Designed miniproteins, single chains. Designs and how they scored, part 64

Each design is a single chain, and the fold is of that chain. pLDDT is the mean over its residues in the fold that is shown.

## One batch from the design tools (miniprotein)

Design m2207
Fold by ESMFold2-Fast:
Structure m2207 (fold): chain A 100 residues (1-100)
Amino acid sequence: KLVEYLEKVLEALKLEEIEGKSEEANKEIKELLEEVKANEDPETVRKLARAILAISEYYLALKTGSLTEEHRERVRKILVEVVGEEAAEEIIEKIEEIVK
């Protein structure tokens, strides 16, 4: 389930980056957070919110070219705590592919 929530975050990033649909991307993230709040415990909500923030920060670092290695390591550590090492690396690679 946690990996599925983060895959939805990646789809929202694609809407913003590839299609320029920032309003729709923001709407999808809001709907996702409401779904998580309704179906998951508070600790899981906290972990997902932290992961979403880290993904957003790494996305911005890739776009600006600023502190990319530091933000990559930070998002990796946070994602490993949430979804495990294998899924964390897959998510990071997908973020990098979206920006490319």
Scores: mean pLDDT 79

Design m2208
Fold by ESMFold2-Fast:
Structure m2208 (fold): chain A 70 residues (1-70)
Amino acid sequence: NLDRAQTLVDQSQDMIQQGKKDGSVDMYRRAMATSMEAIMIDFDSSVSKKALQLMHDSLQNIELLRKKEK
């Protein structure tokens, strides 16, 4: 499921390159939800570390996109 979260992050980056900011934000939100689900299922420390990193990166990118829109 972390692979799915990474795929969603990659899709978000592609959408940003295409100028589809709203779609990219939605994809980052989905990546965060998928990462949280992975933590709940696996309970493995390495999975938790990767999931937290993906959530952090997704939050940072959402914040940057939202600052640009203000």
Scores: mean pLDDT 74

Design m2209
Fold by ESMFold2-Fast:
Structure m2209 (fold): chain A 86 residues (1-86)
Amino acid sequence: MEEEKIKELEKKAKEGDAEAAAELGELYYKQGDYEKAKKWAQLGLKYDPENYKAWAVLAAAYYGLGDFEEAERYGKKAEELLEKKA
């Protein structure tokens, strides 16, 4: 269930897993909780500033909150990192 997945991802993210933090942010974004999506994406970026998924989630969260300029800036950063991924 979604709730069990959220608890597992939260535990991993608190232990320093940037990918788990980014995935948790994406799940909150899908639930419409843009503030939590933003916070978890930011935590992922604190652990790994090259995590393109965390930048993408951050962009999506800012777009959902109406901060379109920040959404564009962070989305561009996600695209740049994804293009460099082999």
Scores: mean pLDDT 83

Design m2210
Fold by ESMFold2-Fast:
Structure m2210 (fold): chain A 90 residues (1-90)
Amino acid sequence: AALAEAEAKIPELVEEFRKALEEGEEITYGDLEALRAYAEEEVAPEEAQRIAEENRVPIKPEEREEVVERVREILETLLRRRAAKAEAAK
């Protein structure tokens, strides 16, 4: 149930992120790298914040679709790891 519910949330989060990019929100390459490190390498939230702060270059318009796809994959990884950790912690 938890994994299925987490997966159901991914499209909504991805669409929210896509909307933010379309509306010209200041999403940076540092934000993307921080999210990836947090999800893939399990860095601490404070370390992820440091990574985000180091690169404040805005995502290029021509890379928006690629970034949206990358975010979806990162969120899937993060939610799967959270679900596995929650089960292991029982």
Scores: mean pLDDT 71

Design m2211
Fold by ESMFold2-Fast:
Structure m2211 (fold): chain A 81 residues (1-81)
Amino acid sequence: SKKGVLNMIKTMASSISSHTGLSIDTARSAINRILAKISGTKPPPSIDDMIKALSKVPGGTIARLALDSLGKSDFIDKIVK
């Protein structure tokens, strides 16, 4: 459901913020960039499936994905392959 997706994004943003020191708003922007990168894969997974997969990733790895989406690392390429 849309509400479930939004709640997962909020949880992910909080995890990224706690691991990186980024603001919640910046963390949410990073999540949106990660989702945009993943949705470009072939075949494209659903947004709900992407968020469920990301919620199972350790917080430190999610923090690295967030930093990569902001242009601070190349870690996303290793996850979306």
Scores: mean pLDDT 59

Design m2212
Fold by ESMFold2-Fast:
Structure m2212 (fold): chain A 61 residues (1-61)
Amino acid sequence: MKEELKERIKKAYDEGKDPLEVYREFLREAMKAGIPLKEALDLLSETFLEYRKKKAEEKVK
């Protein structure tokens, strides 16, 4: 489940969606799926940081 949410979040960012809108939407979905708020926040933060890191690696090669 967490992996699926991570992929959706990354895809939404890749599609150019507003980061705040993505954050709100997926936070709500994660909580509805029974993921505690703390874990949902960690997942969102981790995914955002990983997305930024992936883009940095892409530019660096």
Scores: mean pLDDT 73

Design m2213
Fold by ESMFold2-Fast:
Structure m2213 (fold): chain A 73 residues (1-73)
Amino acid sequence: MSRMVTLVAYERFKKHAKVKVDSTDVEKAVEEILKKVPNADRIDVLDENGNLLGSSVGGSVEDMVRRALARAL
């Protein structure tokens, strides 16, 4: 099921960006994070109420975004 989620990108323990996307639109999520935080080392996925749905650390930004969104679904 698709829903709007907020991706939070971190680099070196600091929150650098928030991106709102449809939870099934992985390609857009990857593109937006790469645009804002190309060296992100952690991605969190939050629901519309700010609850943590999924998190991912390590690998490429694409791998982290895909892994975190998969955990959020």
Scores: mean pLDDT 80

Design m2214
Fold by ESMFold2-Fast:
Structure m2214 (fold): chain A 70 residues (1-70)
Amino acid sequence: MIEEARKVGEKYGEKAAELYLKHGYSEEAAEKAREGAVSAAVAIVENGGTVEDAEKFLEDGLEAMKKQLE
């Protein structure tokens, strides 16, 4: 479960990082987005959530970010 949570975090973190870079944010902002997504996904599963819960949380966050940046 933890490895699956990390992969979900990496997937959504990379999408968030790409959005930041596309909209002129720094590499530091992109890296924080990658790290934050992985940390959030792992924390959800470590606190009794499922990998699906982590994916839902990150998907909702990415959609909110996309709407603000687009």
Scores: mean pLDDT 82

Design m2215
Fold by ESMFold2-Fast:
Structure m2215 (fold): chain A 70 residues (1-70)
Amino acid sequence: KPKVEPVELTDEEIDALIDRSVEVNRRLKAGEPVSPEEARQALEDTERILLAAQAQGKVDELLKRMNERL
């Protein structure tokens, strides 16, 4: 697989990206207006979080944080 550049995100940064994605999903579920750009950004944020967590060895922490937000 192609090598991804190493990134380091703090727990607060990861939480902020999770909160953003959760908010977009909440708005979609509630039938509130969400632009295609906001939806795409939420998907990109999720991918970035996963790549950063994998690079930092924090995947378990990420899963715990996501479960707490859901």
Scores: mean pLDDT 70

Design m2216
Fold by ESMFold2-Fast:
Structure m2216 (fold): chain A 80 residues (1-80)
Amino acid sequence: KKEEIKKIAEEGFDYILDELLKLNPRVTEEDRQKAKEIYKKTVKLTENDIKAIRNILRTLAKHGDPRYKELLEKIEELEK
């Protein structure tokens, strides 16, 4: 469950972060690397981690890409 959510989050986060950087050039490569490092340092998925992942996906979904909504729905299903 949580392990699978973590995998989706890690894979998607790397990808999404790259796309977000391109959409908002105010975010530097250093900022992106730091964000990845912080996310990666999560020892084990906590309820807080899952909530953060969900919020990231919601934020990206608001940019109009339905893929992020699909990822959010998958996470919600895994939380059942």
Scores: mean pLDDT 63

Design m2217
Fold by ESMFold2-Fast:
Structure m2217 (fold): chain A 92 residues (1-92)
Amino acid sequence: MSLEEFEKLYEKYILSRYRVVDNPTSPEEISKADLTKVLASYKDVSFEEFLKKFVGNPSKYIPGLPEAPPLLELSEEEKERDIKFIYEAYKA
């Protein structure tokens, strides 16, 4: 998978979990500027390395990502679903 393909996958994943707005007012909302910082933060990281960091605790390892319960405190079922989604896209 190319970096551009991974960026599109990650953006799609974030858009499924957060609402992208100019001025966030709730934990479910992420600013366009913060999303850009998040995507930029993994340019020098392999897909496998990023995936390991992201699944464990995305807000801790990705600068600019606000703390949001859907990503920060994922259940084991939600983690499995997210891993499957990313893995299926990686295989395609």
Scores: mean pLDDT 55

Design m2218
Fold by ESMFold2-Fast:
Structure m2218 (fold): chain A 61 residues (1-61)
Amino acid sequence: MSVAECVQYLAEQAGVSQALALKFLQKNSFKSVEEYQRNIAKVSPKLRQCSLAVIKQREAA
């Protein structure tokens, strides 16, 4: 699973830049993995996979 590919997909889906999509996901989406897991039930499977990958990668940085 490629973070770059996920960010690109999210940017295309939302109609925003890749940089903006990544910032939005990190700052405005979820603060932690547990918050992500709680909200994941309300989002589409495709978005949940990409969101989790991006959050995990950023947290590891």
Scores: mean pLDDT 59

Design m2219
Fold by ESMFold2-Fast:
Structure m2219 (fold): chain A 83 residues (1-83)
Amino acid sequence: MKPSEEVSVKEAKELARAELAALDVSPAEKAELEALLEKTFALAEKALEATGLPEETTWGELVEALRANPEAAEKVRAFLESQ
């Protein structure tokens, strides 16, 4: 498995979906994990939108883009604060 910083947002979504589907836990616990994943990927989608990057962008590339673009980072912060 690649380090998380080298996994693309798209790959992370596919992997998380597959792992969650295979997980043999209670329906309540599965729903809680699904909600956590939705929140995590909503933040990632907002960061991709703010930076103009495709979903094939790696986590490392996305973090570097946010560091290079303070305006995009502020949009992500505002989204996080609205949750």
Scores: mean pLDDT 75

Design m2220
Fold by ESMFold2-Fast:
Structure m2220 (fold): chain A 81 residues (1-81)
Amino acid sequence: SAAALAAQAQAAKERAEEYNKLATEKSKEAQEYLKKARDDPSTKEENLAKANKLRFEAAKYAVQANDLDKQAKALEAELAA
């Protein structure tokens, strides 16, 4: 039981780290498209749409990471009890 809870907590932490990395990558890509939108007015709407899509994806990954971090903390609290 304790070993299983520890494994679940660790797995949740690792998945949270992966989603945080994905969120960071999507945020960086979004910033690149925002720069393109500023640098070239002829492609502004196209690049803003791409940036908004990437920011939405980044936000979704950040929420998943936060939920997994909460799950890991709950499991760690149960192990400490």
Scores: mean pLDDT 88

Design m2221
Fold by ESMFold2-Fast:
Structure m2221 (fold): chain A 64 residues (1-64)
Amino acid sequence: SMDEQNALAARLERAFAAGDLEELVEILGKEETIKLFEAAATGNEAAGREDSARRFRELAEQVR
């Protein structure tokens, strides 16, 4: 349902903001969690936020 999807999205947003790798992997799985952080790194790099891009690449490597 849409309410279940909204609840899951909120849970994902909280886990991502907290850097909760275990929770993200539990919800999305390992491969999708890595893709999420790699996408965030690419977006930050395109926006000139090199430190943020590096941090997201480090998080992707921690999950890998």
Scores: mean pLDDT 83

Design m2222
Fold by ESMFold2-Fast:
Structure m2222 (fold): chain A 89 residues (1-89)
Amino acid sequence: SSFVERLIEDMVRSLRRMGGLSSAPSFAYSLYLPDGNSKLAQELSDAVARMVAQGRSLRDIVRYILDFQVKNKSGLGNMILALTTKKPA
């Protein structure tokens, strides 16, 4: 949706301003820590590290993070789901 695309754009812009995901693994870890689940947080961190090693774009990585949040029903994921289940066009 246009909302998700704008969210991706804003997150990519913010991460670039902060030196990108390669600036610190701990920075990347803390940005997308799933609510109350350290195992899911580690799984996401490991997946992002693999995507970085594969040379995936920052936009692809951000999209993966958001999709992971929705799939695992984090606070952010639930918000995205609620906003995208309404028929906006």
Scores: mean pLDDT 65

Design m2223
Fold by ESMFold2-Fast:
Parts: C-alpha cells; structure tokens; sequence
Structure m2223 (fold): chain A 88 residues (1-88)
C-alpha cells in the first residue's frame, strides 16, 4: 500500500541518517523493521526496495561491527534473500 511504502521510505531515510552519525545499532533496528514491512508489499515493490536496503547495508559493512550487530545484519540479509525468492 502507499501507506506502507511511505513508512518504509521514512525508516530507510532515518537509517541512512543514523549510519552517517555512526549509530549502527539503531540503524540496524530500523532496517530490520523496514525488511519486515517489505514482506507485505507486492513483488514489484519488493524487488524495487531490495537494492535500497542493500545500499544501506553496504554502508554499515564499512564499520567495525560487534558480534551482535553482525548477527542482526545476517538476519536482515536472510530476510532480503527470502524476499527475492517469494517475489516471483
């Protein structure tokens, strides 16, 4: 829905701002929430949003991550992999 897309856009924007501030823990929490919401989207919208999340995850991967942050990143990556499989 348009409401869900707007909510995802807001979460991704907030995550980008948090990454730029070095607040990786909060950024990962917002990305995990965004990926959960993406599960409710149409296949076309899911495929359009996957690269946006991956771009932010690539930024996060440039940081020295704690084990807990690495695990959370892995959960997000698994969520994106599931979206790719179910999107067609």
Amino acid sequence: SAQTLAQIDQLLKQADDLIRQGNIADALELLNKAVSLMMTLSSDDQLAYIPKVEALMDQIKTHDLSLEQQITLGVIELGLAVLRVVSR
Scores: mean pLDDT 87

Design m2224
Fold by ESMFold2-Fast:
Structure m2224 (fold): chain A 69 residues (1-69)
Amino acid sequence: DEAVEEIKKNSKSDEELKLKTSKILNYLYKLYKKLGYEHIEFSVPLDTSPLDKTQQEIVEKVLEEFKKE
């Protein structure tokens, strides 16, 4: 329950890390839809190493759009 989540936050050192991770996951989900993977289940953590140069540029575009919102 909430107590367990508190312990988990402590093991991750910082609540900021959890918040930032959630934001990044939302970015990646939006990116996958942009890449045309909206029909594929989104699972985490995502490995960015298989992304090519073009896909990385799309990721940066999505991040810029998200920051503007």
Scores: mean pLDDT 52

Design m2225
Fold by ESMFold2-Fast:
Structure m2225 (fold): chain A 100 residues (1-100)
Amino acid sequence: MIEEIKKKIKERLEEIKKNAKSVEEYVEKLKELLDELKEEIIKKGLSKKDVDEIFAFLADEIVKMVSDEPDLEFQEELRKKSDEIGKAIEEKKEEVLKEI
């Protein structure tokens, strides 16, 4: 179950990386992924420990995705959004933890 969610995260992040045309679109798509993850976690009745693992994995994969960006100017703009992205991740994790 967690492995399937981790696979989904990797696949969605690769999709965002290939298809997003702006920094704003990257952030919007990441927030959409967070909403999808919340619904899936709640539906599957995952534990707090599972939620912690999933969100830690997501954060690490986003860092890798940004670091792997070949356009250095785009990478720098994504790094400027790191606080907004990090806040969105933490807020979504807290929402999930309140529902389970």
Scores: mean pLDDT 83

Design m2226
Fold by ESMFold2-Fast:
Structure m2226 (fold): chain A 104 residues (1-104)
Amino acid sequence: MKLYSLEEVTEFLQKWTGISREKAEEIVNSVAKALNKKSFSEREFASFLETLREVVEEMAVEKLGMPRRVLTLEETGRLIKDLEENDPELFEELVKELVKRLSS
């Protein structure tokens, strides 16, 4: 099973979404701390990405008034970038909800 370092996950998130390095590190470190992990297995990384997509989908409906539909990964990445630039409070809510769902 392949292990992904926190650095690799951070670089992937930054390349996928276009958010700042600082904000990508905030997300990854918050999740890693909540899970008490220094690296992600392939399954944990997949779970992280799917949970992030689900949280963004729900927030798009509830907070942005978008119609409910399954978001593509590309759409998810663009929405995260838009939140970083235009709604930093909602971006922080996204990070908190992501951590809550992953840490149960």
Scores: mean pLDDT 83

Design m2227
Fold by ESMFold2-Fast:
Structure m2227 (fold): chain A 65 residues (1-65)
Amino acid sequence: SAALEELARRVEAIARAFGLDLPPLTTREQIVEALRALSEKVFGVRLSDEEAEALVEKMLAIIEK
């Protein structure tokens, strides 16, 4: 979906700002794993799968406005 593609670009940009070099994100599962990796790098604590999935849903809702 267009919203998922936009979310992928935004997550890639945020990751770069924190010095995390990610490959291009093309699937929802890759975005979930990217958010988990980003949380671990920035805060030293990895998000659970459930927490990362919930965050993706909230971010998609914001983009789809």
Scores: mean pLDDT 84

Design m2228
Fold by ESMFold2-Fast:
Structure m2228 (fold): chain A 82 residues (1-82)
Amino acid sequence: NMAKELEERQKELIERLKKNSSRPVSEEELKEAIEIARLALENGLKIDGVILDVLGAAAFKGNKEAQEVLDEIRKRLQEQAK
């Protein structure tokens, strides 16, 4: 079940980020956040706000992959609002 797997992956990443709040997000954690967001978009599933915050911070620092995913999320949300 993709929904359950992604929900668990989001929870695991959030717990890892919470434990490491005193340091910057690692490359591995950012890569996982991007992968989770892409899979959630492909499957029409909810993305947690903490994951969105990680992507936003990375995009602000110039991560093009994080910005691309955020742009796609915004596009999907605008289409659903119609």
Scores: mean pLDDT 80

Design m2229
Fold by ESMFold2-Fast:
Structure m2229 (fold): chain A 68 residues (1-68)
Amino acid sequence: SKMEEIRKLVEEYEEAFKKLRKSNPEAYRALGELAAAEILRIKGKELSKGGLQVEKHAKEVLEKYANS
């Protein structure tokens, strides 16, 4: 089922995040911050000004590593 496929993907991403946490903690933290912002938007919640600043910084961190 699609639910079982999603669950398997979650487990694969959990293992990838565990590895990323050890190799690049800054990028790992930034991904977590972006995920938190996206979850709020999916729930129909608006980000605070502080939340928008955190999201902007997280994107900047990830862009540094994407362009390396």
Scores: mean pLDDT 80

Design m2230
Fold by ESMFold2-Fast:
Structure m2230 (fold): chain A 86 residues (1-86)
Amino acid sequence: SAEDEEFLKKVREKIEEIQKLAEELLAKGITELSPEIQELMEKATELLQEIGERINAGEPIPKSLQEKTLELLDEIIERLKQLLEE
């Protein structure tokens, strides 16, 4: 659906931002993320895997799953930005 396409576009954009932030952290010599950030990234991977399974099954992505995924990616972005400012 158009809503699912818009959601996947937002996910792609947020993942790209996370990659850029991770590159900036590495450039500053930050090679290890805190256990808290690692746990958030693992949870995001699990949600993205569930989304992929639903797409492969031809199932719609529930709004609650979309919201949880975007919120979690935003949390990761915020925490990575905080690390860059320290």
Scores: mean pLDDT 86

Design m2231
Fold by ESMFold2-Fast:
Structure m2231 (fold): chain A 83 residues (1-83)
Amino acid sequence: SEAARRAAIEAEGKALIDSVPGLSPEQRAAAHAMVSALAAEASLARLQAFLDGLRALKANKASPQEILTWISREMVALQRELL
């Protein structure tokens, strides 16, 4: 089901964030909240693209700051689409 797919992507996104070294508890909680918002509000295609982008950043050894900046930009884009 779509609900099961969204839940699976949310869980994997949060696990990928938890694998990023050097994040404070507050930064981790904020990133988790952003993933939850994306899983609730984004189209399935956008949510899949988000997971693919996060996987690519991790594979390319992006810094914690680069990952957080990218997630924040994805949230800003989602907010613009919901307006």
Scores: mean pLDDT 84

Design m2232
Fold by ESMFold2-Fast:
Structure m2232 (fold): chain A 70 residues (1-70)
Amino acid sequence: MRQVELYRKSIENNKELGRSAIERKDFESAKKQIENIKHLARSARKMGYDEVAEEAEKVAKELEELLKKA
């Protein structure tokens, strides 16, 4: 339970950093935050936290779509 909360917090933090990077047109930082979220998704899945892994994957796709529009 505490570990799932830590994953959710990390995903939220990287999501905000990625969004801010896209707004600033810092595409390299945005790509790095997307990569970090994808890494969190893989890590969560290895731990058996499939639901939070799926949430992280959705967030990464959302940021990728925002990056395409920028």
Scores: mean pLDDT 84

Design m2233
Fold by ESMFold2-Fast:
Order: structure tokens, then C-alpha cells, then sequence
Structure m2233 (fold): chain A 71 residues (1-71)
């Protein structure tokens, strides 16, 4: 797997996890925390492989989605 393929996989993973937090209002606080952690790790990995702007956007979306889900 090339660094570019790793970055694409990380972005796709982060996006899917953020989408789940945004789409599913029935998630428990523990489930939201687990999905947020996984999304943040994928975003950090994507940033490390050079997709910093997209990673930053997804990282922020993950935090915002988790904050909204807690209320």
C-alpha cells in the first residue's frame, strides 16, 4: 500500500465514521466516544500522509457531530 493509498483509506474511514455519528441520533455516549476516537485517529493518519486540509475538516466535523450527539 502506497502512502497515497493509505491517505485515501484514512480519509474514507474518517468520513464513514463521521457520517455514522451525524446520521444516528440513537448512539450512546460510549458509542459516540468510540466512533469519535476512531474518526480522529483516521483523520490524523490522513494528515500524516499529506491530506492535511481534508483531515482537519473531518476532524472538526467529528468533534461537532459528537458535541451535537451529547445534547
Amino acid sequence: MTPEEEAEAAIAGARALVDEIEANPTLSKQQVANLLTAAMLHAVAASFFGREEEARELYQRAIDAADKAEK
Scores: mean pLDDT 79

Design m2234
Fold by ESMFold2-Fast:
Structure m2234 (fold): chain A 82 residues (1-82)
Amino acid sequence: EKKEKIKEEVLERIRENPLTVEEAMKYFDELAKKNNITFSEEEIKAFRDEIERVVEQRNQEISDLLKAAVDAAIERNKELVK
């Protein structure tokens, strides 16, 4: 299905790049227009909700990894008092 192809391309780009929800939605809109595909308001809302969830999960994972790395660096620096 043409709509599935567009959604798959947007999700693939999110996986490869740290996109914001707005950046992902802009890319989705551009792909839909380029392929002359019209999505209903409900389809757009549902996909936006999916993108928001995926982006939030990715951002949380990155945030958790960054916090862990910072905490480890701080503790290491405190332990090395020589």
Scores: mean pLDDT 77

Design m2235
Fold by ESMFold2-Fast:
Structure m2235 (fold): chain A 90 residues (1-90)
Amino acid sequence: SMSAMTRVRITVDGNTVRVVFTFASTAAARAAQGSVVAFVRTFPGVVDIRVTVDGNRMTVVMTFRDAAAARAAADAVRARFQDYARVSVY
């Protein structure tokens, strides 16, 4: 469930966006994986997506065709999850 998400950390570096989702439990992180992947796969200009789950943290690294697409994706992630969790963008 997205309601079990406690924190979202977004880092933008050129055409790469790294998102670290922190959940209340490992089970919550695993349960959310499919929904998060489905969401990020909709982003225009996404070239590559890498997902890692380590305990209660899910790390999604997205590579985009250009920096504008990366920034738009970071904004979309913030907008999607701001009502569920604390969101930070760097």
Scores: mean pLDDT 87

Design m2236
Fold by ESMFold2-Fast:
Structure m2236 (fold): chain A 94 residues (1-94)
Amino acid sequence: SKVEEILKKAIELLEETLERLRELDAPSEVLATIQRMIKEFEEGLRDKVSEEEAKKMLEGIIAELERLAETLDPETREVILELIKGLRELLEEL
């Protein structure tokens, strides 16, 4: 389904972001937050959430990432801002 494809792409984007953050030696709390977000999308896939539920999940995660970005150093922040942009593009496809 379209929802399944979007959630899989969101997981891939988060996993790529997690690797980039590890290379930057980002704080463990930031890494843990991204890992939790991956798990939430994986659970959404398993539960076969609706398009509206997937949209709400993406909007919530984007909002949380925007708040997180304000607390980070410039280099780590740029990685999170790129993630936000990618997730917003996926949200527009729903």
Scores: mean pLDDT 90

Design m2237
Fold by ESMFold2-Fast:
Structure m2237 (fold): chain A 67 residues (1-67)
Amino acid sequence: SAAETLRAIGLASPSAIARTALGESARHGMSGEEARAAMRKAADQASTPEESAATREALDRVEAAGL
């Protein structure tokens, strides 16, 4: 997955993944709350447990950072 790839190459802490996801969602006209809801859905529908865990961790970072 994109999240696994970014994590593997060291470019993305969970907070970096979260910021990128929120930025892309905003470009599509989504609110921050809608973006977080989309991230929760993505975690639930992830193809692998690792992808699900990475997305949940990114969401936790978004909430912690007030994003």
Scores: mean pLDDT 60

Design m2238
Fold by ESMFold2-Fast:
Structure m2238 (fold): chain A 90 residues (1-90)
Amino acid sequence: SLEEKIEEYLKELKKILEDALPKLSPEEQKAFKELFRLLEEYARAVVNGDEEKAKEVLEKIDELIKKASPSLAEQLKGLRESFLEKLKEI
């Protein structure tokens, strides 16, 4: 099902982040942890058909990216875009 495929992808992404986090600066770790939390909330909103919640979460992701340094912002944008594209393929 769509829900099962999304949950599988979230588990894979979480593992990648857990392996990468110790190699990042504290600022980068905080930003990536927050982005992952928001991406997980977005996925759950999509599965539940909660369009208002999905929109709210995307706005919070945009705010997180706007507060980041230019280099970190580009990395966060890349992860967001990869996630949203993968979600469309599921």
Scores: mean pLDDT 83

Design m2239
Fold by ESMFold2-Fast:
Structure m2239 (fold): chain A 74 residues (1-74)
Amino acid sequence: SVLENIERGYEEGRALARREKLPPEEALRRGLALLVEVGSQSLPASEERARQIGYALGLIDVASPELAKKLLAM
């Protein structure tokens, strides 16, 4: 379920960036800001946190698929 939530968030983030026609630089900034915010939370691993991580990575993927792939592999 954690992996499913990461995948769901990822598709949601990509869909949002495409729907809102976000410039790549803006999508990247929003995705990175969200990753920092989620990383600063003292929450245990959860489906909600996994979905937020996926969403941030989906936003980053629209700007830089290579960076998103590297971050997902961490």
Scores: mean pLDDT 79

Design m2240
Fold by ESMFold2-Fast:
Structure m2240 (fold): chain A 84 residues (1-84)
Amino acid sequence: MGVATAVLQVPDSVKPGTKVTVLLRDAGTGELVAEKEATVDENGKVTATFTGLPPGTYTAQAYKTDDDGKKTLLASKAVQAVPE
């Protein structure tokens, strides 16, 4: 099984300590494969590690949920799952 680590840069308007949801999608189909909660660090980066994946290319997307329950896409990045 493969491991993928997503490191995503969020906009400067998003403060360190903000909780975000990182969604992992198959790059070929766009289907949701996994999700994790992560916290924005002092450099405006969000890191999420996904394990147990088939090797391949995925799209990682970081979302913030607003007070009204609206989800805002903050960052998106292609990542690869490599065999362990």
Scores: mean pLDDT 81

Design m2241
Fold by ESMFold2-Fast:
Structure m2241 (fold): chain A 71 residues (1-71)
Amino acid sequence: MLKEKAEQFNALAAKETGNISDFRVEVLSETVVEVTGTEVLGSTKYTVKAIFEKVDGKWVLKSVEVETSPV
């Protein structure tokens, strides 16, 4: 679900080290970060793209795009 994916990517973005092969973080500016990742749950492949913006020193999720395909 979108909320679960957003929470998962936020947690992963906060981690310095992890066993993540398809996770990508791109810094667009000092206050905007794009997080893209691919995850397989059961027989469904999820490709998630999330935009985070820094507001009052905290990272806030601004937008999420999710693509699904069968594996």
Scores: mean pLDDT 64

